# Designs tried in a protein design run: designed miniproteins, single chains, continued (2). Part 70

Each design is a single chain, and the fold is of that chain. pLDDT is the mean over its residues in the fold that is shown.

## One batch from the design tools (miniprotein)

Design m6574
Fold by ESMFold2-Fast:
Structure m6574 (fold): chain A 56 residues (1-56)
Amino acid sequence: MTLTPRELGVLALLAEGKTNKEIGRILVISQRTVENHVKSIFAKLGVTSRTQAVAA
C-alpha cells in the first residue's frame, strides 16, 4: 500500500523511536495531526501497533 510523502516522513521518525509529540515538533505540526497520520499509516499497512508499522 502506497504512503503519502508526509506519511513516509512520520513513519521514518517512528522508526527512529520518536514519540508523536517529538514528531509534531520536528515537522512543525500538532501532536493530534501526527496521531491522525499514524492512524492512516496503520490502516494503509494493515497493522495495529507502532512496532508492526516500523517493521513493514
Scores: mean pLDDT 79

Design m6575
Fold by ESMFold2-Fast:
Structure m6575 (fold): chain A 74 residues (1-74)
Amino acid sequence: MAEELRERVLELSERAREAAEEGDYERAAELVLRAGEAAAELLRAEGAPEEVVRAAREHAEALAEKLRELGKEA
């Protein structure tokens, strides 16, 4: 199932990029959060420590926050 999770991460990341390209930073932020959740599950499936799993999710949240801020400025 790690392969299925990896595919989901890639799909969500691609959709996030498309949303950002269209200037829809709010949708891009939402998709980044979903990709982060899938990435956290992938890391857990691969045997990563809980600290690493949590860090991946926190990283996605930080990235989404930056995208939302970008959308407010333009």
Scores: mean pLDDT 81

Design m6576
Fold by ESMFold2-Fast:
Structure m6576 (fold): chain A 55 residues (1-55)
Amino acid sequence: SDMEANLAASEAGQEYFRRNGLRIGPAPQSAEDLANAQRVNKVANEKYEELVREL
């Protein structure tokens, strides 16, 4: 999703994905992949906002 791509583009977001073992994958190729990406993005974005607030 756009949010996943934007999060991955930032250094802090990329480091967060590395430390938490989250995958920055290619664009979703199916409806199921899209739904899974949206769930992961929701959690990742929430955690990213927590990190940004603490920084």
Scores: mean pLDDT 59

Design m6577
Fold by ESMFold2-Fast:
Structure m6577 (fold): chain A 62 residues (1-62)
Amino acid sequence: SLLEQAAEYAAQGREAEKAGDYATAAKYYRQASDLLASIGGHEEAAELRALAEQHEAKAKAQ
């Protein structure tokens, strides 16, 4: 399902974050956010979008 796919992207983002790869983490969190928004999960999508933006800022500092 799209919900399971969004959860998988979020998990991949978390793994990239643990590895210090903020650019990859941001991409996965954004993909998860976009999928959740497309199925009406707007609150969860907003949380993941904020996380993606935070990691995009960290990636620019790397």
Scores: mean pLDDT 84

Design m6578
Fold by ESMFold2-Fast:
Structure m6578 (fold): chain A 75 residues (1-75)
Amino acid sequence: MGKERLEQVPELVRRQEEAGAPVSEEAAELFREGAKYFAEGNYEKAIEYFRKAAETDPVLEGEAEAMIEAAKKAK
């Protein structure tokens, strides 16, 4: 049977514990939608979703702001 790198699970758990609080599921979904629109070239929608993600969970504020700036610069 394939073990599929299950040995990495303890390392991933350690990294999550080091990161502290879990990201809000709602904020994670909003950020993913923003990234999806960004990939599709819909920068207007991407910016809107990144802003909502940052408002929902401040942990994503820095990442969302960087993506918003990149989207504003892209045509």
Scores: mean pLDDT 68

Design m6579
Fold by ESMFold2-Fast:
Structure m6579 (fold): chain A 59 residues (1-59)
Amino acid sequence: LAEESKKSALEGIEESRRLAEAGRIEGAFALLADAVDLELAGEREKAEELVKIAREALE
């Protein structure tokens, strides 16, 4: 596979980690807000998935 694709993915993960460390609580709350919107739209399964991600981010 191309190095560029791998590097872009790693940079995205590293940026997510830095943002999560600085704003982990805000990030988790944003995910919970999105989960509420999804549940109201009838996509409960996706809403539950975002709740799990938010919990992992607060770990």
Scores: mean pLDDT 68

Design m6580
Fold by ESMFold2-Fast:
Structure m6580 (fold): chain A 65 residues (1-65)
Amino acid sequence: MEAERAAEAARRAAEQGDYAGAATAAWSLKVHGLGDPELAERGVALAAHTRDAEGAAELAVKAAE
């Protein structure tokens, strides 16, 4: 349930071009140990270093699967 909500939040942030929101959703997955934390951490790095909201959201969705 929480993993699905984080993935949805990341997807919505990407649609709005909000790389900080996508990073926050991926970070939430990592902190709560939901899904694949390594993919979530890579999503945070993409958003923080490259400002890639779409890439961060894609990794967050994969982490939640």
Scores: mean pLDDT 75

Design m6581
Fold by ESMFold2-Fast:
Structure m6581 (fold): chain A 104 residues (1-104)
Amino acid sequence: AAPLSPEEAEAVGLINRGGLALAEGDLEEARRYFEEAIRVAERAGDLRLTAAGLALLGEVYARQGDLERAIALYRRAAELAERAGDPATAETLRAQAAALEAQA
């Protein structure tokens, strides 16, 4: 595999730390890590990592009951996943947004 850039490696590390916080139920810590991961990924121009960070941030807001914000984040993540050449991830994220709309 091609080596990650330092910025891509940083974004992946932040996503992994956020994922651990999310698994432990620390939604505030998870949110901070995913927000930083998005900033780093956007600076790197990495649409795939930006989409991943947005989707995970959407999961945080969904778990907090902020369904409107979660839906918006999943939709934005789906658009970026599509642009990154990952239509399967985009379809999954659109389905998640639609499921939350049905719940709201």
Scores: mean pLDDT 89

Design m6582
Fold by ESMFold2-Fast:
Structure m6582 (fold): chain A 65 residues (1-65)
Amino acid sequence: SAGERARRAAEEARRRGDGAAAAVASHQLMKNGDKEGAEFAARAAEEAGADRGARLVAQNSAKKA
């Protein structure tokens, strides 16, 4: 499912330290109503040192989920 793919993408982004990919995954998880997944992906984006824009996208996605 799209939700399963988005969760896998968030886990891969965290493993690789890819903040931009984590922010994208947070948005996809928000669109699927997966609040826990969106929050996980948002934390991954912050920990990876994503740029300010990517971090804002991730944080807004997590709040909106």
Scores: mean pLDDT 79

Design m6583
Fold by ESMFold2-Fast:
Structure m6583 (fold): chain A 96 residues (1-96)
Amino acid sequence: EEEENYKKAIEKIKEASTLVDKARELVEQARADPENAEELYRKAMQYIDEANKKIDEAKRYASKLSPEKKKEVNDQIEAIEGYVRYVRDEAERVLA
């Protein structure tokens, strides 16, 4: 059961990472295409919102782990939360 919770937490982190990658791609597309920038940024923010939901799910699975595995998963969650902040900041900087 702990091993299952660990695998699910990692799965949710990977899903969140993929969604943030999609958001970042849309932000870069918006930077290159000013006419469509507003719509692309809105879509990027939708992916960020979905990624945050996956991060919350990962945190729920992590809460059920031993202290050692919980630390490992929480370190990965902190990394993905940093990536989310980076992409949001980039979106805000190029939204002009």
Scores: mean pLDDT 86

Design m6584
Fold by ESMFold2-Fast:
Structure m6584 (fold): chain A 56 residues (1-56)
Amino acid sequence: MKPAFSGGGYSSNRPLSAERQAFIERLLALAKELVEKEGLPPAEVGARVNALIAEA
């Protein structure tokens, strides 16, 4: 057993998991479509996703 100073990273947000998950999954699906449909580089896809988040 080794004590990890950092411990667990993302302290699972159970009450927000369902709502946050649905939102994130939608964004991920959209990002994948942008990559596959337009062949955009990940940097550009990230910028587009961020713009959509801001618009939402």
Scores: mean pLDDT 67

Design m6585
Fold by ESMFold2-Fast:
Structure m6585 (fold): chain A 67 residues (1-67)
Amino acid sequence: SEIEELEKRVAENPDDISALMKLAELYVEKGEFEKAEEVLDRIEALHPDDPRVQGLREYLEKLKELK
């Protein structure tokens, strides 16, 4: 699956922000909100104040409210 491929990629390259972003987006799409937040926290640690992280966190919080 796409998630498994990205999990393997970030395990081998833990600083790959592009792969981490895609993994977070897929976790949000699957409703795996806690896993998505963990990945977003990792991206923030590597690349502080990334507007893509902020946008995805806002989207995730809205989805949590709709469920």
Scores: mean pLDDT 81

Design m6586
Fold by ESMFold2-Fast:
Structure m6586 (fold): chain A 100 residues (1-100)
Amino acid sequence: MEEKAKKLIEEAIKKVEEAANLLGQSPDTDLQVAAALAMITIAVSKLSKDLKEQAEGIKRAAEFVKRAAEQLPDPQLAARVTSLAEEGIKLAEEAIKLLE
């Protein structure tokens, strides 16, 4: 079960990193800062030796990116960032459930 949780966390990280990178393409400096903070949260979470703490950190980063995406002026970009962030949240939640 830990191996399945690790795979879910790795997939969640990929989704949230993609979402944050897309958010950071915005010309809005506040959204660029939000993207950078999300990437820092992901990087710090990866340093955790506790898989549950890692998954919870990735979920927090994804939720933060999803909220920031509401400020995106491009509706197609906003939808893509939101979709990726929601996928990351779901994968992280599934990993947390496997880790009790």
Scores: mean pLDDT 87

Design m6587
Fold by ESMFold2-Fast:
Structure m6587 (fold): chain A 54 residues (1-54)
Amino acid sequence: APLSDEQIEAAARAIAEHGGDRKTVEAALKASGNGTPENIEKAAELAEKYRKEQ
């Protein structure tokens, strides 16, 4: 099943705060067994947004 919105937001924010990019998001989600295209795309978009807001 896809991750919840809250789980995706939390992961994206943490990765963005540490300067991570889309590849970091993809690697983290794949390592946790949650590397679906839907989860990766959503988390990557949020991480880029949070990175630009810093």
Scores: mean pLDDT 72

Design m6588
Fold by ESMFold2-Fast:
Structure m6588 (fold): chain A 92 residues (1-92)
Amino acid sequence: TEKAYEGGRKALEGGLIAVREAETLEAINAGIAGALAGIGGIFAASLGDARSGGLSAYGGGLAAIRAGELAGSEEAKRLGEEGRRLGLEGIK
């Protein structure tokens, strides 16, 4: 549960940073997807659903990595990778 929550938080942060640094609609859309999935991970984990929270954080992390690549943000990519990893570890 804690790892799923933290993973969702990292995906949210990475997605928002990518949106802020984005110069293309593709990067903005990927960043929004990462942020929304991150929020979903936080919410599900807060309700005690570690599996749904972890899966949502994992997906959000992947979207934040993609958004960071498109936006040229190493910070967004790093946060996305942390969200992806923590999300997978939180699926229990």
Scores: mean pLDDT 88

Design m6589
Fold by ESMFold2-Fast:
Structure m6589 (fold): chain A 57 residues (1-57)
Amino acid sequence: MDEIVEKLLSGDPEARSEAGKEAAKLSREEQEKILERIRERGSDGGALATAGEALRG
């Protein structure tokens, strides 16, 4: 799970896309935990928006 969070917060679009696809395979509960971890680590709304877009894609 932390690996997915780190990829979603990375500046690498390919890593973000892959992390989003992996997260999409997880349960809703696990996806919520990922968003919580991003909120804790990624202090701005841009990080959450990018992660949300990757999870939706």
Scores: mean pLDDT 69

Design m6590
Fold by ESMFold2-Fast:
Structure m6590 (fold): chain A 77 residues (1-77)
Amino acid sequence: SEADLLAEKGEVALNTFLETKSEKALEEAIKYAKKALEIDPKNKKALELLRKVAEIYRKLKEYEKAKELEDYAKKLE
């Protein structure tokens, strides 16, 4: 589906972050995950991607950014 393709683009961006530590890559992962969820709010790949990025922000002590993503994902449950 289009939502799965967008979520997979976000997963590629997350992998780029893990290799480079570029915050721009995390922002890109979030952008694609949110686009996928606009098309399909129940898309499991996109919801997992948002949760993974939120966990990364918590490890980076970026608690406000983590909470925004966690709240966004919970709103769709």
Scores: mean pLDDT 87

Design m6591
Fold by ESMFold2-Fast:
Structure m6591 (fold): chain A 63 residues (1-63)
Amino acid sequence: SADELVLESVLLYKNGQVEYAHRLFQKAKELGASKELVELAEKVFRGEIHPDEALKKIKELLK
């Protein structure tokens, strides 16, 4: 799903795969990923929250 692509983009970013993270994130937005998940990933990319904090919240929202 689009929301799962947001999760994957944050995982790639955490692992240093910044270019691939941004590509998957753009695809997730194009496919209609939820606004809450998009905002969490953007905060990670801006360095406003830790990737692990965002991943915890994303996993809870995907339940």
Scores: mean pLDDT 85

Design m6592
Fold by ESMFold2-Fast:
Structure m6592 (fold): chain A 69 residues (1-69)
Amino acid sequence: LSEEQKEKIKKYLMEKLGASEELAEKAVELLERTKDSTKVGTLLVNNGIELSREQGLDLTKFLEEVTGV
């Protein structure tokens, strides 16, 4: 991922989903390593972020749009 893509993803996770900066950074690293947007949702839920079904789908679509995966 480019620096711009990483920053865009971190901003989304923090501003829209209430993730901490540390958690957002871990999510970006996980996405770069696995290239699997669904694992990001699992990471957030495991770290106490509440995701509705709609929020989870929007997150996956956003990540796929930004990364092209």
Scores: mean pLDDT 82

Design m6593
Fold by ESMFold2-Fast:
Structure m6593 (fold): chain A 98 residues (1-98)
Amino acid sequence: MDEEFEKIKEEAISYAVERARKLAEQRGLDPELAAQVSEALATYLLDIEYRKIKKDVEQGKISEEEALKRFKENAKRIADLAAEWGVTVAELAQRFGE
């Protein structure tokens, strides 16, 4: 269980970072700032989601198979959200002179 979740987490974080960098570059923003924010946000949100799902499995609310499926689906959504927020922070930094 834990090894499969770690792999999904690593792939989701990598996707968020690369997506944020690419979107920022296309918009003439700071790609490294967008990537750093996306990495931090994705890591934080995926850790919260993992702890929540793990608790549901431990309490017998869901199976390990269902937990893995839900985590994979939620990890994709979190990665997309983290990428967009990273770009948003880069836009704000450019506008306010950071």
Scores: mean pLDDT 86

Design m6594
Fold by ESMFold2-Fast:
Structure m6594 (fold): chain A 57 residues (1-57)
Amino acid sequence: SSRAAALHAAAGILRAGAEFLDELLKKNPDDEKLKAEREAEEAAARELEEEARRLEA
């Protein structure tokens, strides 16, 4: 469905954001705000992927 495709695309964007934050964390490993944002983007991406799979099943 178009909705499932949109959710997959949104999850991909969130994962790209998490990868960018991982690069920042290599230089700032004690930055708790960056860690929290990275974890939030990973969690959001997983939720969107699960929703997309439910719509496709």
Scores: mean pLDDT 85

Design m6595
Fold by ESMFold2-Fast:
Structure m6595 (fold): chain A 70 residues (1-70)
Amino acid sequence: SKKKQAERLYRQGQIALLNGNGDEAIKLYEQAIKLDPDFARSWRNLSTLYESRGDFEKSQEYREKAEELE
């Protein structure tokens, strides 16, 4: 199912972050939300990662989406 595929991508993104690969984590989380747009944890993690990069506009958009889903 798309939800199971999104969860797998989310876990791969977490592993990428543990390995210091923030850019890879962003790609994996973005793929996860495309498969499951209701995946609040992926939206929240993307918000945090974009904030850390200084992209406050994307950070806010993704934070608002995560809050709408929670």
Scores: mean pLDDT 87

Design m6596
Fold by ESMFold2-Fast:
Structure m6596 (fold): chain A 86 residues (1-86)
Amino acid sequence: SLEEAIRLLDEAIEKARAGDLEAAKEAAGEALLLARNALQDAGDVDAADAVVEAIQEAWRKLDAGDTEAAIAALEKAKEIVEEALK
């Protein structure tokens, strides 16, 4: 569900802030699958694509050690999912 995707994005942000990059990536990956599938099922392909791009950017930034940029990308993914719930 989109609500579970938001929970997982919050978890990913919290883990990234704590420096637990592996846990952050795991939570973000789960959020990506849930959000993409739910948005595609709802017919919101643009939102699905935007969430995938934001989470993939977060993963790239985590791999680069840019935690601040990674958190910003995760926050953007969360905003996209929250807007889709309205």
Scores: mean pLDDT 84

Design m6597
Fold by ESMFold2-Fast:
Structure m6597 (fold): chain A 94 residues (1-94)
Amino acid sequence: SVEEVKREIDELIEKAQELAEKFKDKNPQLARRINVLIERARELYEKVTDEELVKAYEMVKNNVKTPPADLSPEAKALYAVLRELKTLIEYYEK
């Protein structure tokens, strides 16, 4: 559902913010990269329809590498940004 997807994206962004703060001194380049991705995700989130938001996030959840042709450039960019954030969180939380 749209509500569930929005909740999960908000949680992902919160975890990314925590990760950036955690690595602020240990890996400032990583912290900077994460903050750039968070800002980009927020900008793209505002530009994407609820339907495309759901499609983009489902692809992130299912580790899909090639977005469908019917997604807007903004939705494809949001998918790429959210996927990178998820990958960074999964890698560095362990």
Scores: mean pLDDT 84

Design m6598
Fold by ESMFold2-Fast:
Structure m6598 (fold): chain A 60 residues (1-60)
Amino acid sequence: METVDAMVEDLSKLTLEQIERAIEALKKAIERYKDNPRVVQFLEELRKKLEEIAEKKRAE
């Protein structure tokens, strides 16, 4: 959880385009690591946080 928060701080500095590309990369990673529930949980949490950041940037 703490590592995800550190990543979110850095990710909020990215452009909307970069965040959208990161979300697509995470969707691919979730499919690749579907047999590892710990990794999938981490990636899904990160994806949700990125989607929230993208929504905030679109509202700006």
Scores: mean pLDDT 74

Design m6599
Fold by ESMFold2-Fast:
Structure m6599 (fold): chain A 61 residues (1-61)
Amino acid sequence: SLAEEIERRLRERGLEPSEEEIEEAVRFAEAFARAFGLDPRDPGLIRLAVDVLEIDLRGRE
């Protein structure tokens, strides 16, 4: 699933996302895909969702 892919990629980057954070990233990817006519599992969109959540987890200003 998309949630499992996002979680796996973040754990590979040394991060420990919560279930709620993963669900929010999935909702972001699905909303983006719907708005732009993309597959929510598009490799570029998955990368974007993972990168956005990584920034949030690292506490960016």
Scores: mean pLDDT 78

Design m6600
Fold by ESMFold2-Fast:
Structure m6600 (fold): chain A 75 residues (1-75)
Amino acid sequence: MDYTRIGNARILRPGQSIQFSSGIRVEVIQGIIAVAETADGILIGALSQRAIARVTQGGRSRDISLEPGQSRLIR
């Protein structure tokens, strides 16, 4: 049996958003996304299915597409 451990990540569903003290905002457009704050920035990762997150920093928004199990660090 194989299982994925996500540590202390927060789980977000489509339409949910979170804003961090750094001013970075993450909004889920599609799929389920795990979000964790680290010393180096905000880590976002897709779980079992592809996901799309909208990330807003400094008044700019970008869409990020994640394959199942993929993660990306936002600095």
Scores: mean pLDDT 77

Design m6601
Fold by ESMFold2-Fast:
Structure m6601 (fold): chain A 82 residues (1-82)
Amino acid sequence: SDEVIRAAVIAVELGTISFQLEVVKNSEDKEKIKESLEEVYRSLARLKELKAPQSKLDYANKIKKEIEKLAKEKGVEIPAAP
């Protein structure tokens, strides 16, 4: 069903965000960190589009903020919110 596919995509997008946190933690490459931020924002937008449960959105936003903090500490500019 479309609902099963949606749930699977939500799980993949959450996995992507969690993976990008590990990339940013373990990299000093500013371009790689910037690419990770772009991927996180893309996945977060997709989660919102898919109407992911609020608990999953809250988790994703928590990880996003952690990634943004680490990126700033490593000298990467955080894009302005739309």
Scores: mean pLDDT 86

Design m6602
Fold by ESMFold2-Fast:
Structure m6602 (fold): chain A 62 residues (1-62)
Amino acid sequence: MEELQRTALEVARREALAAPNDEEAVRAMRDTVERSSRALGLSEEEAQRLREEALAETARIL
């Protein structure tokens, strides 16, 4: 599970870096996290942690 969550964060980071501007980067990250959470069957708590980590990573990139 943790390894799959790390992969989801890595994908979210790559999509954010590929985005043409900050607004699209935040959008791409959010959409990737939501898709990954559903695909992985994460609990509400796990999905929330993934969102928080993705937001922190996006803030570091921007």
Scores: mean pLDDT 73

Design m6603
Fold by ESMFold2-Fast:
Structure m6603 (fold): chain A 88 residues (1-88)
Amino acid sequence: MTPEFLERVRELEKELQEEVEKRKEEKTREFVREMHAEAYERLAEIAEELGLDPRIVELLRRLAEAARAGAPDAELRALRDELAEALA
């Protein structure tokens, strides 16, 4: 695990939360899905650049695909739980 990756994850989560709050009155469902998908794709790229476990890269790409497809919250939660376990 690299400190750089965890710091970028926390910064990205803050940015996503701020964007959701600002666009609350708009059709945010589609926007949030696309933002989450792009964020997970970017995190997968960063994880690969930092030489993290291939499982982490795979889980981030799967999260991006699931988020873009509008998968149920339960599916997204399961993937996030697997990601948290892989990062531990």
Scores: mean pLDDT 79

Design m6604
Fold by ESMFold2-Fast:
Structure m6604 (fold): chain A 59 residues (1-59)
Amino acid sequence: MSAVDLEALKDPEFREHFEKGRELAKQGKLEEAAEHFRKALEIAPDSLLARIGLAEATP
């Protein structure tokens, strides 16, 4: 995990959206997952984890 991702995870709003995105993607709800990853990127645009999550979840 990069230093940027570690700092992003300290933000409760980023963490909430990122974790919700992962859970929705795990359930196959890719469009909803993508929305949460986009919200996470609004908070931490340099987050590699959120960028990867969005790419995986975007149809």
Scores: mean pLDDT 77

Design m6605
Fold by ESMFold2-Fast:
Structure m6605 (fold): chain A 84 residues (1-84)
Amino acid sequence: SSLEEVLARRALQDLEDAIEALEAGDTETAIKHLESALRAAQAAGLPEEVLELIREAIRAAKAGDTETAIEHARRAKELVEEWL
């Protein structure tokens, strides 16, 4: 597997961990996982749509909009899975 694939799988795991943290009400932990997912996705060369969805999830989480953060994070996860 390429380094890009390894980094994309890391972004996927970080998105899963972020969604779990958001569902548990742990917004601080979720933001850290979303920021990690964004870095991994950027390093993997994932499409701009994925990067934008992760940025939108971070913004929503920081605003306390947990439902919107989960929606954007799940959509980003689906696109990463399709890309892999």
Scores: mean pLDDT 91

Design m6606
Fold by ESMFold2-Fast:
Structure m6606 (fold): chain A 61 residues (1-61)
Amino acid sequence: KIDEFISTLSDTQINFLKYFGTGKEDSKLVGGFRAIEDVFLKKVKEAGLDPKEVLEYIKSL
């Protein structure tokens, strides 16, 4: 379910989300991530998943 969703993401997207998911954030990344986060949240919602759970899963990769 979550792993199937994650398999649709590129390595770059996964690494970006892993970095953000660690709670380490730069002001420059926050702006860029916000735009990506909107798209990410839309995809997660379409998949019927919780964004926090998906981010935790990505962080565990």
Scores: mean pLDDT 65

Design m6607
Fold by ESMFold2-Fast:
Structure m6607 (fold): chain A 66 residues (1-66)
Amino acid sequence: MISDEEALKRIEEIGKKSKSLDEESQKKVLALVHETLTLIANKAPSEEIEKKLKEAEELVKKAEEE
């Protein structure tokens, strides 16, 4: 279970890491971040928000490893 505060902190870290990625990867990460923020705004269950955050974090990790 994740709080909105923890979700926002993870989004911030994802954003910082995405700045080092290529433009294509940044675009994909931004799309996932946008979807996560929409879930938070719509008061979606914490489990759904956490799954979306993990998806974005895995995309960043894969792009960093290249």
Scores: mean pLDDT 79

Design m6608
Fold by ESMFold2-Fast:
Structure m6608 (fold): chain A 63 residues (1-63)
Amino acid sequence: MSIEEITEKAQEVLNENDPSVVLKKVEQKSDSIVALYLNRTPKVETIKALREALGKELNIIVV
């Protein structure tokens, strides 16, 4: 999955679950780790949805 695809999927999940949260940056830390930089801490359900959408291929870190 490309950084562009990760960004699009993360934005979709945030828009559906927590629209007040803004995705600031997506950064690939390693082959298996991607960091999502957010303006604020999302709801627990939103974090779970982000991990479900992205975490099957990658370990995601919410910063």
Scores: mean pLDDT 77

Design m6609
Fold by ESMFold2-Fast:
Structure m6609 (fold): chain A 55 residues (1-55)
Amino acid sequence: IEELKEEALAKLRAAKTREEQLQTLNALANKLVTEYGLSDEEASALAQAVYAEAR
């Protein structure tokens, strides 16, 4: 999970458009659900936390 967070943080910081940021967050949430078995709610919360850290 930490490796996915680091990758997402790097992509969010490199993203130049709002749409690129949204795609990155959606991809992170989907991986958390499919690879780690998190609920949609937990995956969304983690994605939002990563977005906050990127700022």
Scores: mean pLDDT 77

Design m6610
Fold by ESMFold2-Fast:
Structure m6610 (fold): chain A 65 residues (1-65)
Amino acid sequence: SSEELLEEFRRAVERAKEIAKRHPQLRESILETLETIVEMFKTVVSEEDYEEMEKLVRELREELE
């Protein structure tokens, strides 16, 4: 379901954040990968879940920059 996919994405963002903090050289690559994943899911998840995924990546970008 869209909700289950969103929850898995939240966990992936949490793991990505820890990796990016330990390996700053990977920060941009990690953020670009997450942004690509969000775009891939734009047509397959609900509008509300898509907006939440975008928010999670924006918040991660802000925390790392």
Scores: mean pLDDT 84

Design m6611
Fold by ESMFold2-Fast:
Structure m6611 (fold): chain A 79 residues (1-79)
Amino acid sequence: MEKIKKEIKENVEKALELLEPIYEEALAKANPEEQAALKEGWKKAKETVDKWLEEAKTEEELKRMLEQAKKILEEAEAA
């Protein structure tokens, strides 16, 4: 169980590291309303992952989350 949670965290952290330069560039080009939305989206994404890891009760849920984390990393790499 804990091994899968660790893999989810690692994939999400790598995705965030890859997306951080894109996020910073988007913030620099954004107007104040867009900046607020981007900051909220970034914060919410981090909070959502933490909640999912805390709320996961079964190995099946964790495996599903790991698939989503890997997909997010792939999308971040493609960006």
Scores: mean pLDDT 73

Design m6612
Fold by ESMFold2-Fast:
Structure m6612 (fold): chain A 86 residues (1-86)
Amino acid sequence: MEELAEELGIPKEDLEKFRELAKKHGISDEQLRAFLEALKRLGAKGKDTLSNLVAKVGPRRLIEALQELGVPLETAIKLVAIASNI
């Protein structure tokens, strides 16, 4: 997971906030990893905040990619909402 965040240029501080908020919502580390894999698949590149990366790829496209990776719709929506506020 940290390797994916580094590849995407996500600051360590943003990743830590995302993980903590996701855990409070009952989201697993495996689902967080799927979120970062979805961002990578959609071509998220550059050293930017997590919220800006989500905005660049598009929240709806990210939800669709998460569902293709086996993440339930409700969880995908929560992940995108959390990331959009970081």
Scores: mean pLDDT 81

